# Ledger of designs, part 54: designed miniproteins, single chains, continued (5)

Each design is a single chain, and the fold is of that chain. pLDDT is the mean over its residues in the fold that is shown.

## One batch from the design tools (miniprotein)

Design m17851
Fold by ESMFold2-Fast:
Structure m17851 (fold): chain A 63 residues (1-63)
Amino acid sequence: SLEEAIAVLEEMGSESTSVDYWKSLLSFAQKELEATPENAVEKRVTSRALVEYLKQKIEELEA
């Protein structure tokens, strides 16, 4: 689930990951969203939420 994915990413982040790590995850998440069919509405909503979460995380780390 999105919540499980976010929890894993937060745990990995707390173990000394760099901004480059989060940027790599954002790039991957954006590609996954682009590859997701338009009719897969629920998966697209989840993927968009993950992209937004990663963008916010990167902004906080670059502050």
Scores: mean pLDDT 73

Design m17852
Fold by ESMFold2-Fast:
Structure m17852 (fold): chain A 61 residues (1-61)
Amino acid sequence: MSLDELENEVVRAYLLRAPVAELERLARRLIDKMREEGMPQEVIDRVEANLRALIEERRAA
């Protein structure tokens, strides 16, 4: 799965109110893929922080 495909899967899962476990799985795969593709660490850290915030909001709901 490409970076764009993984990003689209994360967005789709979030919008469709997928279970927290699915969001965590997809978020982890996206971050791992960003590292593999050589994305700057600053960008990865920002995306990871945003995904963590969204997942925690979903857990609290």
Scores: mean pLDDT 80

Design m17853
Fold by ESMFold2-Fast:
Structure m17853 (fold): chain A 58 residues (1-58)
Amino acid sequence: MAEEVALAVKAVSRMQKALDEGKIDEARKIGDEAAERLTHPGVRAAVRQAVDDLIAEA
């Protein structure tokens, strides 16, 4: 679990950087790839929600 949470945090940071650079498509791809690598349903749901929230704010 801790490893998946760490991966989710890193994915969110990478998405935020991509959004700051105006690369919305890249941010979405990063989030989708991270969600697919996660096996825990709650962590996957959190990453998907973070993708939607970050893109909505951009």
Scores: mean pLDDT 73

Design m17854
Fold by ESMFold2-Fast:
Structure m17854 (fold): chain A 65 residues (1-65)
Amino acid sequence: SDEEIVEEIVRETGLSKETARKALLIYKLNRDKSDEERIELIVKETGLSRETARKALEVIDEKES
């Protein structure tokens, strides 16, 4: 479920649930884009570092696979 993915992002990155939900939403709305493009969008929309955004995307990819 989306909530399980959000909880995993929070656990792995230390981000707030709100920020984790935002990252997941950006990922899901941009499935047609590359991983790199989705990381850039997460950085732009959340203000997270590229490193943290990449970690969040990795967690989402693991759960969605």
Scores: mean pLDDT 84

Design m17855
Fold by ESMFold2-Fast:
Order: sequence, then C-alpha cells, then structure tokens
Structure m17855 (fold): chain A 80 residues (1-80)
Amino acid sequence: ATVTLRSSGGVTLLLRDAETGEIQAVTRGERTVELTTDGTYYAVAVGPGGVHRSAPVELKLGETYRVTGRSGKAPVIEKV
C-alpha cells in the first residue's frame, strides 16, 4: 500500500503497526512510504496539542492512503 503522511502545526506524525507497534513512517512535513504487507495500522500525532491516536485501519496492498496530522487532533487515515 502507498501511504502519504502530511503533518502541520508543529506535529510529528507516526504510522505504526497495530499488532507489533513497529514504526513504519515518521514525518514533520510530508512523506510517502510503501507498505509491503496487508495489515492493521494506526497513526499518532505528537505536537503542541499533546499526543493523539487514530482508530486502527486495515491497509491493503495495491491501495493508496493519506494520513493527516494536525495539532491537538486525532490523525485521520483515508483511502485515496
């Protein structure tokens, strides 16, 4: 799966594996990563508004996703 992470407002945005907690991607701006397996992932936004976590989402190979992080808000994972 292709995942583009976008952070704003001084947020560090992380994409994590929900089973292992392994960090797949980190950005303070924009980053695109390729996930090699289907799985459940969640995003974490860390910044001036504290630490906020998304709900876990199934990400599938061959699909494209966007993760958006904003200060003081839970990050959003969306299929594009």
Scores: mean pLDDT 83

Design m17856
Fold by ESMFold2-Fast:
Structure m17856 (fold): chain A 73 residues (1-73)
Amino acid sequence: SAAELAAAKAKALADLAGLRELIRANELNLSEEKRAQALALLDEAEARIAAARSVAEVHEIVGELQRRLQSLF
């Protein structure tokens, strides 16, 4: 439903915002280059989540983001 999609997007965007704050505060101890890469990945994921047409698509975007972020650690 549209309500379920809206809720999934809201949760995903809130989770990304929390992660962005941790990265900006350097709580994850990333190098400057890796921090910039992580923030760029978050920006890309945020735009894709906003455009997503299904809950499954939101989950796939989040999963892809998690895999790409893991490669930076």
Scores: mean pLDDT 87

Design m17857
Fold by ESMFold2-Fast:
Order: sequence, then C-alpha cells, then structure tokens
Structure m17857 (fold): chain A 68 residues (1-68)
Amino acid sequence: SEADRERVRKLIAEITVLTMELPPEERREVVQEVAKAVGKHRDDPKKAAEALEEIIEKIKERLEELKK
C-alpha cells in the first residue's frame, strides 16, 4: 500500500540520520544491510518496513554501546 511505502521512506531517512553517529566502516555495513533488505522485499513494502525497523533497533543498541 502507499502507506507502507511511505513508512519505508521514513524508516530509511531515520536510518540515514542514526548512521551519521556510527564509524564509517560500520555505516557502510548498515547501508549494505538496508539495500539487501529493501531488495529482498522489493514487492512487499510491509515486510521491507519490518526489516528496516529491526535494523533501526540494532543501530540504536550499537550507539548505546559506543557511548560506554
């Protein structure tokens, strides 16, 4: 649906902002993971959004580790 596609776009934007706080090497790995998730679920924006939400949770956990 259009709502699911809009959600995917918003999640990608959020990931982009979050990855600015990561080291360049880890940022590159996240970009590849996002591309893989979007490509794998190209025809299913709802599943793409769910995969991106999982990626966001992993990034947030890593950012907390980096603050220690």
Scores: mean pLDDT 83

Design m17858
Fold by ESMFold2-Fast:
Structure m17858 (fold): chain A 90 residues (1-90)
Amino acid sequence: LSEEQRRQIEEEARRFAEAVAAGDREAAEKHIDRLGGILRESGVSEDLVEEFKRNLRRIADTGIRTGASAEQIEEAVLDLATATIAEDEK
């Protein structure tokens, strides 16, 4: 991934985390689509992109249900993105 794509991931992860912390499922889903789109445009395989999106939906569901902070959610998303990119690079 380029530096610009990594910056876009960080920005979208933050926006996703804010939406989840606010209980806004519609906004969260839009950011999931954008995050998946960035990975797809970067050449990450479709199987890994779809798994990443499923994991983000699970993070959103758990975060809303448990009242997780935006900071906790953002960290989980960035860890997941890093792991997904590393797996695709193998």
Scores: mean pLDDT 86

Design m17859
Fold by ESMFold2-Fast:
Structure m17859 (fold): chain A 71 residues (1-71)
Amino acid sequence: SQEEILAQMKKHLEEAKKAKEEGDVKKVAEQFDQVKQLLDTQPNPTPEQKQILEEAAKIRLEAIKEYLKKK
């Protein structure tokens, strides 16, 4: 159902946030890919589902920027 997909997307978004806090850029990218894959299964994604992908994309970009600044 859309509710189950939304719940899974939220779970992966929270894992992405946690991975970013841990400095695990690879895990952030993997969690972002899961959110995107779930959204891509939806022919008519909801605004909330689209917002979650946007948040995950932002987290991924921020994690990459911080990783690149360290070296």
Scores: mean pLDDT 84

Design m17860
Fold by ESMFold2-Fast:
Structure m17860 (fold): chain A 68 residues (1-68)
Amino acid sequence: MSPEEELAALLEEYYARVEAAETVAEIEDIHRQTVAEIERRFPGTRLGRLWVALIEHETRRRVAELLA
């Protein structure tokens, strides 16, 4: 599997978990775990940094949605 396909699979899993989460604490745990996994698999890569930034943005969006 290509690095892009692996990161896309992680993102799909992240979205499913974040959508199912009912509390901010659960969303923050999912965010932390996903970032750690990306950094573990793709340390120091541009692609890894882009995906971490995307995950950070989506986490903020979901937290705001849950608190609205």
Scores: mean pLDDT 82

Design m17861
Fold by ESMFold2-Fast:
Structure m17861 (fold): chain A 82 residues (1-82)
Amino acid sequence: SLRERVLEALKVARKDIEQLREEYKDNPEIQKLLEEMEKLLKETEAIVKDEKASDEEIKEKMKEFTERALKLAKEIVELSKK
C-alpha cells in the first residue's frame, strides 16, 4: 500500500538522521538542525499513520516533508564546510 511504502521510506530517513547525528556529534549547530529533522519526521509519520488520512493527503505531506528535509540537508552541508 502507499502508506506502507511511505512508512518504509520514513524509516530509511530516520536511519540516515541517526548516522548524521553520530558523524556530527561534536557540532552543536548541525545537531540542532538534525533535531528539527527528527521533529519533522515524527510529525509526518503521525499524519501518515492516521487511518483517516487519504492517499492524496499522504502524498501532499510527503512532498512537504521532502522539500523541508532538503532545505535542512542543504543547511547541514553548508555548515559542515565552514
Scores: mean pLDDT 81

Design m17862
Fold by ESMFold2-Fast:
Structure m17862 (fold): chain A 75 residues (1-75)
Amino acid sequence: MDEETIKLLNEYFKKASDILKKAAEKMTPEERQKLLDKFRELAQKVFDLVEKGASLETVKRNAEKAIKELEEFAK
């Protein structure tokens, strides 16, 4: 895994962490568990792309989609 991919994944996790922290403060334990499960599902999809050797551009596009989907789910 190259340095640019690692940087992109770190930025993705930082954004996801911020979304999770904000949402969790206003959620029931059940809603929080569902949000964590959704985050794991989305994170796994991004990691699978990296493992398959997808281009940095493809990984970035899918990470951005994952963040948007997580934000929508957190509402």
Scores: mean pLDDT 79

Design m17863
Fold by ESMFold2-Fast:
Structure m17863 (fold): chain A 67 residues (1-67)
Amino acid sequence: MIRVAVAVGETGERAAEIALKLKEEEGFDYAVAILEDQLDAALASAARRAAEEGVEVVVYKDGELIA
């Protein structure tokens, strides 16, 4: 199973910091950093990918799991 994390932050630096920690400390295969204005699109994408066999997608905002 491929594990993907989407990290949402108020700034690109904050989003990148969260994404890096998720990849290195929590064992995600991929981590993507996005800004809050991209959140709706990211949630829709995560829901679509979570429906695909063999892919787990989780969304974090400000270090908290939201989806």
Scores: mean pLDDT 71

Design m17864
Fold by ESMFold2-Fast:
Structure m17864 (fold): chain A 64 residues (1-64)
Amino acid sequence: SEVQKVEREIAILQARLTVLKGELYLQQRLNAPQDQIRRTQAEIDAVEQRLKQLEQQLNQLKQQ
């Protein structure tokens, strides 16, 4: 079902977000180059935006 597909995609992206946040934490602690930190933050922001879109889509699907 479309609901199950969206829920699975959300779970995968949540796992990816956890990994990226861990990478960001290590980059900040090790004083990684600012451009590298910005790249990781931009990827986190993109994943969070996609998750928000999928959660909105899931809510709409459950109302049908």
Scores: mean pLDDT 89

Design m17865
Fold by ESMFold2-Fast:
Structure m17865 (fold): chain A 87 residues (1-87)
Amino acid sequence: MSLEEAIELMEKRLQEAVDANPSGVLSVEELLEVMLEVAKELNIEVSEEELEEFKKRALEASPTGKLTLAKALEIAKEFLEELYKKQ
């Protein structure tokens, strides 16, 4: 799968997660769960250090721990770019 196709998959999964949430926002934990699910579908291993780095970025983007779809996608896109850089 190309990086562009992986981003489209991530956008779809994040939209589904937001739509399933009564608040219309995503928690940092929910964002990380979606990111890990997409990485598993891509058969890409994620290190503990990579996961902690993106958790920090999510908390910096939203100190309340709640993310809009747009902010969640921004962080998830950076995550996919870093994973693909390793391939």
Scores: mean pLDDT 80

Design m17866
Fold by ESMFold2-Fast:
Structure m17866 (fold): chain A 118 residues (1-118)
Amino acid sequence: AVSEETKEALKRLVKEMEDEETLLQVRAILERLERDPSDETVERLSELYGLPKEFLELLYQAHTGTLPGVRVVYVEGDFPKPAEYDPATRTLRLDARIRGTAEYYRALLEGLVEVLES
């Protein structure tokens, strides 16, 4: 079970994704975790950004396709949404073409909401 604090942090960031500061924050977090996904880096980012460690771990796992109990698939097809979650198969589909853009980070967060509410 995911903590309520993690769910609230995720929903808040999704609502704030049109804010450039929020976009830069999410990008910086993922770039730092891609360089060093250690417990020490997660702890430091948690303290720096005021985000739960559990949230940062789940965000990184969704980004890398390692999310427990969820199959993450990177697709390059025409999709009506940049992220789509199927709760019946527990499959999260992400559009690989938009990776590194604002649309990707928003899609990743929205997809993670769907995963955690299913």
Scores: mean pLDDT 78

Design m17867
Fold by ESMFold2-Fast:
Structure m17867 (fold): chain A 62 residues (1-62)
Amino acid sequence: SMSEIQEEIEEAKRRLDEADSALQAQLDAGKLSEQEYQDQLSKAHRDIQDELQRRLEEIRRR
């Protein structure tokens, strides 16, 4: 349903914001290099997008 699709999108947005905030905090604290920050950010964004796509496919198959 449209409601389930919107809920999954909002959840993915929250996860992206949490990943962005956590990685930025680690970069600011000197726990990550700029390169490590970019690599981990890219991986987190891909993983979250891939999970969203899987969940949306499950909804579409109903």
Scores: mean pLDDT 85

Design m17868
Fold by ESMFold2-Fast:
Structure m17868 (fold): chain A 98 residues (1-98)
Amino acid sequence: EEIEKLLKELQELSRRHDALVAAGAPDEEIERVNRKIIEVSDKIIELTKDLPALDREAIASGDREKLWEVFDLGAYVLAAAVNKVVAQKELERIRRRR
């Protein structure tokens, strides 16, 4: 529930970022959306911090339902981690231009 809401917010922020870049928006606006992407990504990562323990438990138990839940959480973590790194790198580039 909370993770799905954050993922939807992350997708919307990514679309907003791409639209701002395409429109030639000022660096300040791009920086603001990137900071938001990092914030939301960190929340997703924090909510999934127990994933390695849950993964080991699901594999050991052979519980198919738990395995699917862990796979979905893993996909969310990957999406958040990638978006965070990309946003951080762009913020560093903008900072260096100033």
Scores: mean pLDDT 79

Design m17869
Fold by ESMFold2-Fast:
Structure m17869 (fold): chain A 74 residues (1-74)
Amino acid sequence: SDEEKAKEIEKKIKEMKEEAEKNNDYTTRGLADLALKSYEEAKKAGVSDKKILEMLENGLKYIEEVKKQEEAAK
C-alpha cells in the first residue's frame, strides 16, 4: 500500500539522518530532518497517502544526490 511504502521511505530517511549526524554531514542531516518534518505536517494536514508517498520519494532522491556530493567533497 502507499502507506506501507511511505513508512519504508520514512525509515530510510531516518537512517540517512542518523548516518549523516555520525559523519558530521550537516547538509544531508538538515535535508533529512526537513523531509521528516514536512512528512509529519502533511499527515497532520490530511494530505492523501498517494501525495505523501510522491513527496517522500522525491525527497529521498534529492537527499541521496546531496549525500553523494558531500561524500565526494571529503
Scores: mean pLDDT 82

Design m17870
Fold by ESMFold2-Fast:
Structure m17870 (fold): chain A 79 residues (1-79)
Amino acid sequence: MAFEELRADSEAVAPLTPELVQLAKDAGVPHLARIAERAPEDAYATILALSVVLAVSTDPKEREAARKILDMIEAALPS
């Protein structure tokens, strides 16, 4: 069920959220920290937002941080 899937995604991502936010802050990209903070609320919307950053950003530092955050979220999500 969609509700059970959403709960499982939130439970999988919630423990990572402080690390994802810290990674964005350490990279000096505060808007990525805001995106990462929302990952437990909607992991797939967060993945979409990070994918857009990777597609449109010309800043290598922002792209690297977005890629790392995206990879960590995708690795944590249940299949």
Scores: mean pLDDT 76

Design m17871
Fold by ESMFold2-Fast:
Structure m17871 (fold): chain A 98 residues (1-98)
Amino acid sequence: LPPPTPEAQARADAAIAEAQSVFDEGFKKARELYEKGNYEEAVKVLREAMDRVADILLAAANELYDQGHEAAASRLGDAMATFGLRARELIEEIKKKG
């Protein structure tokens, strides 16, 4: 793939940073609910945070793909996979307890 332009890279970085902020807030809330024994609400909060993360990353990825910045768009897919793995691991932990 050709290297991304500075503008495409900045767009990807901004979307990843926004998604990271949303993920960190949701993950923290889900952990707090899990520690209090509120398993159903913990899973719900984490799923809602992941829906917002997906929306942020998908919007940026579509914009970058439409502009021909495939390498930058792929970084958003990689970020989504990483957030998804962390969310799945916590959901599986909660389900083992509830």
Scores: mean pLDDT 87

Design m17872
Fold by ESMFold2-Fast:
Structure m17872 (fold): chain A 82 residues (1-82)
Amino acid sequence: GPAKITVTIEHEDGEKAKYAGEALALSVKDSGIAESYEVKTEGGKTTVTITAKDAEKAKLAAENIEKGAKDAGFKVEVKVEI
């Protein structure tokens, strides 16, 4: 079934948070996982909302996103709603 993924990315450098969010949105679009997505940036915080076709693929994508962002030094929060 469908799932909604909400990714919140924060960095002391707002440009890095914005770039990371935009790069994430392009990546999920190119992968075919996202049916739709929305990116919103305010200050040093970027929120990416993704609607996915498949809940299992969405969960795996969310885990990979969280790991990648944390490994890159970002403060990240990922929520998956099924």
Scores: mean pLDDT 79

Design m17873
Fold by ESMFold2-Fast:
Structure m17873 (fold): chain A 93 residues (1-93)
Amino acid sequence: EENEKMYRELAEELAKHPNVAAPPVVEIGEDEVKITITLKPGVNAQEVIAKLDLPAGASAEPVGDNQIVLTLPKEIDKETFEKIKKSLLEALK
């Protein structure tokens, strides 16, 4: 599915980011997609989340000391997806 491909490509792009410690885990459900991002030591998950500009229906939660779990709608248009991607990459800087 095209939307599933977009989420996998997002995870690959996030894996290249300097502040990401491990390849993100993508879990594709029926109605939602969960992406677990593992941050490098010294990166504050709560500060990253505070910088995120997420649309209605999307959420981000800190898990443990260095992980963020993003919950995103499985059905998402390209414009909304690109906005989320840019917000994530900027928040991780």
Scores: mean pLDDT 79

Design m17874
Fold by ESMFold2-Fast:
Structure m17874 (fold): chain A 76 residues (1-76)
Amino acid sequence: MDKLREEAEKALKDAQLGLELEKKGKESGDATLYTAGALLRIGAGVQAELVLKRAEEAGDEEAIKLAKEAMKIGGL
C-alpha cells in the first residue's frame, strides 16, 4: 500500500518539477530547458495514470487523489 502512495507522490513531484522547468525555459528562452520540463511533466502524468489504475484496484483513496493531481498537471 505505501508503495502506491510513494509512486503517486513521486509522479506528482516530477509533474510539478516539469511544470516549473517548462515555465523557466519559456521565461528565459531556453528551448532545451522548456522541452526537458515539458517531457518530464507529460511523462509524470502518464506514469500517474498507471498508478491511478492500481490505486483504484487497491482502494487507496490518497494514492488516487495524488495520481489524479499529477495527471492534471501532465495535461491528462
Scores: mean pLDDT 85

Design m17875
Fold by ESMFold2-Fast:
Structure m17875 (fold): chain A 74 residues (1-74)
Amino acid sequence: PDVEHVATALRMAARHGDGESVRATVRDLLLQGASVETIRRAAERAAASLPDPEVAQEVLDAVREVIEEHEREE
């Protein structure tokens, strides 16, 4: 998936108000072959477009956690 597709998915997950939805979305995107770089860029884009800074930070934190988990499995 491209950056905009991933960013849209992350924004949609964030609307449901829990970090677990964001984590599940990131894991699914990795399984679909999205690169870590694409997901990081998309997370920054999604966070920048969210009106609530607390929700934006939760998205960034959830994405970071899943990526760190993924990188540990090399």
Scores: mean pLDDT 79

Design m17876
Fold by ESMFold2-Fast:
Structure m17876 (fold): chain A 100 residues (1-100)
Amino acid sequence: STRRRELLDELGRFSTALVRRLEEAIQNGRTRELADELRQRLREEFGLSDEEIERLRREVLEDWGQAPHQEPMTPDELEARLLMSMEVNVRSRQVDAEIE
């Protein structure tokens, strides 16, 4: 459907913009601030409890554990990438729910 394509295109643009923000945060040494912002959005914008956030974190880590290679990252970079993946996951689920 046209709406499905539009929502998926919007999600794709959001994901691309978030990757750019992460790259900029890494270059500027601001990955901790980005991680804090992303965690706050999960709580405040998406209404997730700390328990739900930890469950989602485990799901993302399990999916990442299936990848054959991980590049070395600092703990702050790893946290920012995890939270970024978690927000994309939540937004993807919202797109699916809105189409159905």
Scores: mean pLDDT 76

Design m17877
Fold by ESMFold2-Fast:
Structure m17877 (fold): chain A 74 residues (1-74)
Amino acid sequence: SRGLRTYVRLVVEEVRKGKLEAAKKGLIEVVKTYNVSPEELEEVMREVLERTPSLSEEEKKAVFEVLEEVAKEL
């Protein structure tokens, strides 16, 4: 959905700024609001990361660590 992709991009930006708690909280709210499965969330995140070639490998790792933390909170 439009909202899901837009919010996932915002989460990636928060991770790049080192705001990991804000990113985690934002993803939890997105999952609750859109009732999205963990698999769908990971797919959308991978698509966003693929379209953001300026991300370092360390930033990509941090994004997936936030995803894993969100999965534990659900």
Scores: mean pLDDT 78

Design m17878
Fold by ESMFold2-Fast:
Structure m17878 (fold): chain A 112 residues (1-112)
Amino acid sequence: MKHERLEKVEKAIKKALEKTNVSDEFIEQIEASIKFFREASDEQIKALIEHLEEALKKSKNLSKEKLELLYVTLVIGYLALNEEEKAKEILDEGLKLLPDSLILKELKKLLE
């Protein structure tokens, strides 16, 4: 069920956050995204995913933190839709660009 999947995702992210020095804004944005994905319809989630994918496609000038936030949010979105294969593809792409991301590494372990 979506709620159970998102609880596992939140637990994995919180575990990674204990070992990372990220901004309070980053943490607040991740928490807001998880709340949105819990409450949103599949159509609303798909609309947000399309917007975020377009942002990634256009963005050669994103900071490392903003890039990580976009990849993490996309992974959560695909997992909210139960699209595990697409979530894995986004994780692999994100880890190629951000090989030291503990959050993306913990999400990958969750999907093993």
Scores: mean pLDDT 83

Design m17879
Fold by ESMFold2-Fast:
Structure m17879 (fold): chain A 64 residues (1-64)
Amino acid sequence: EKVEQDLKDSERLRKIADELEAKAAQSTDPFERDLWRALAEIARVSAEMGDQRAKKLIEEEKKK
């Protein structure tokens, strides 16, 4: 249940990060470019955290 949600959220965050990077590349305003890059980095880090959390939950369920 929660594992499935965490994995889904991580996948969505990775896709969002890719889209944000694409927006940064297309932005002509340096300020907007930096903002999109920062948001993409945050999304990517959040996805990694979600993946780690999901792995921990899967291992805990298998142990029970």
Scores: mean pLDDT 77

Design m17880
Fold by ESMFold2-Fast:
Structure m17880 (fold): chain A 82 residues (1-82)
Amino acid sequence: LTPEELLELARRAEEERDRVLRDADEEVSRLTALANEYLRLGDLESAQRYLGEMNDTLSDANSRISDLTNLANSLRNLALSL
């Protein structure tokens, strides 16, 4: 692999990270709106369920963002070593 190919792979990992972030932000916004609506209605059980789904979404997104960031950094470091 050339340094240019490794940098292109790093850039693609960063683009995928940004995509994951946007998708998670949209889903969190949706779940937050639902949780707030159920809190307003006094349905604490449903509100807690949607807050739980929001936390799961954030946890999964953060894990994937971390993995993609580490991949991009590793690819950039490898390109510098060639």
Scores: mean pLDDT 88

Design m17881
Fold by ESMFold2-Fast:
Order: C-alpha cells, then sequence, then structure tokens
Structure m17881 (fold): chain A 69 residues (1-69)
C-alpha cells in the first residue's frame, strides 16, 4: 500500500530537528480532523518551536491519510 507514515515522519522530523514519533502523532491528528500541511507545520512549531518545511509536512500528512483511511 502507498504511504509509509513511519518513513515520512522520520524524514520530516530529520528536516525539522524534531522526533519522528511527534511528527507521526501530529500528522495523524491533523489528518483525522481535516487539517492541512500548514496546520501540521504550525502544530509542531507551537509544541516544539521548530517548523517543518511545507513539502515535508505535505508528505507526512498524505502518509497519515493513507495509514488512517
Amino acid sequence: MPGDLGAAAREAGREAGVGSGLVAAASGHISKYGGTAEDLARAIERGTGRRVPLRAAERALEAAKQAGN
């Protein structure tokens, strides 16, 4: 099946300097409630002070949508 949330979360976390588990959890939460990649980037920034690049946030959110649905 397309979308490996773990791999996408690790890549986004590496680019932003945050833990992959946090990225995966935030991606799942935003995906479940119909948020955007910008919402994901803002959520991580609010919690950690670090901003995930939009492209990485888009990949993580898409992988979370595929994993959760």
Scores: mean pLDDT 75

Design m17882
Fold by ESMFold2-Fast:
Structure m17882 (fold): chain A 63 residues (1-63)
Amino acid sequence: GPLEKAAGEIALELLELLAKKIKEEHPDAKVEIKKVSETTYELTYEINGEKYTLVLTGKLVLL
């Protein structure tokens, strides 16, 4: 729904900013962002043969 879409868009934006920072610090890094669900994205990056994964899930609620 609209809240789930907005939460996912925020999660994606945050991971894109992080991916940009990783590439600026490590130009040869392999970086990939995957959509897991409407609210969840996964960032995988590899630096000097070591692989790291960050999963970000967004949730927006109205009171």
Scores: mean pLDDT 84

Design m17883
Fold by ESMFold2-Fast:
Order: structure tokens, then C-alpha cells, then sequence
Structure m17883 (fold): chain A 90 residues (1-90)
């Protein structure tokens, strides 16, 4: 989770957006809530979600992207893998 929070803050700083400590805590809370919802949904779809490898997660994301008619970039794929890994740890 902390890596996702750090990446979000870094991206906002590159755009010239400085977050207060309270705003950083709010971002952390929103990410955590999103990860919990993602975990519940994925556990219902995949019995071994907690044990999925990075390669299995990569294939899952690409397949879901194709079904949704969404093109997934390599950067989006890597971010999504980190997001799903963070969901496994929550």
C-alpha cells in the first residue's frame, strides 16, 4: 500500500500539486478503501486470489481489459499489479 501512496504523491508533485499532511492521510484512506473493495471482489472471482503470482495477475488484468474493450499500457499494467498485490496484503 505505501508504494501506491508514494507514487500518487510523486505524480501530484510532478503536476505542481503540493499535498498537506491531512490531504496525504485522506489519499491513504481512499486507496485503502479501494484496495479492500478490490480484494473482496477478486476473492469472489478467484478462490486462490491471495496466492496469485505476478504473471497470473498480469494475465488477469489483460483479459479483463480485453473484455472491457480497454487498451492496457505497460505502465497501467505494472501499476495494476502493484495495486492487486497491495489488495492481497490488506
Amino acid sequence: MEKLVEKAIELLRKEGIELSEEEIEEVRREIKEYLLKTKEKLEEEYSDFEKMTDEEIREYILEKGKKANVEVTEEQLELSIELIRAAQEV
Scores: mean pLDDT 76

Design m17884
Fold by ESMFold2-Fast:
Structure m17884 (fold): chain A 94 residues (1-94)
Amino acid sequence: MTVTTTNETTVVDKDLKKGEVVDFTFSHTATKDSQLTVTAEMYFEYKGERVLTGVSTTNLGLAKAGDVITATARGTAPKDGAKAIAKGTTTETT
């Protein structure tokens, strides 16, 4: 059985300056013995349009219940006035 969970968070909602680096770390605790993967994505939003700038995927393989996995999304703001949004997707497969 595969369970996929997706969470989005606004990391910076004030105007970013071009060249500012933003990161956000997602963590997940395995709920059961499973194959566990987490993907972290960094988006910058301009006038309602989102641009994906960074992706990180961590695959723990065979995880035990209680194991913690992390992935860090990181991106550099390409323009002044951006908001930074991080999206984490966790997949548990039993």
Scores: mean pLDDT 78

Design m17885
Fold by ESMFold2-Fast:
Structure m17885 (fold): chain A 61 residues (1-61)
Amino acid sequence: SDEENERAGLAMAAASGDSADRAGARAMAQKWKEGNVEGAIAAGTAGGSPRGGRGAAGGGS
């Protein structure tokens, strides 16, 4: 559940499409590959806030 929710957030951040988020997504993917989930999340959030409007508006995300 938490792990699934975490993956959803990570995917949303990577898929945002913002220029700044692309750099963060790159770093995030690198750390994720190394098994550093904490670092991956931090890199994703540093690159730009996830556009949570879709999830928040729809609910159940």
Scores: mean pLDDT 58

Design m17886
Fold by ESMFold2-Fast:
Structure m17886 (fold): chain A 92 residues (1-92)
Amino acid sequence: SKIEELKKKLKEAADEFVKLRGERSPQADEAFQKLLDIAFELLELKYGKNYTFKSWDEFEEALREIFKEVGLSDEQIDAFLEYLREKRERLK
């Protein structure tokens, strides 16, 4: 099923991201973006195309819930959210 395929892809992307994250390379940014793109597909499947979040905190909580449902470790989730926050600060 599409959900099972996305779940597998997300786990593989998370493993790659965590491995590359330690070196803080341009390749880590690509791995992060791939993981984020898969997460957006899962959010659309869960909440529908018109989904929205009131705050950044609600968005992060939704991502955490999706990642837990997929079976990512707390370490993988925390690493991703830390990277997301760092990238957000660069865009401001």
Scores: mean pLDDT 78

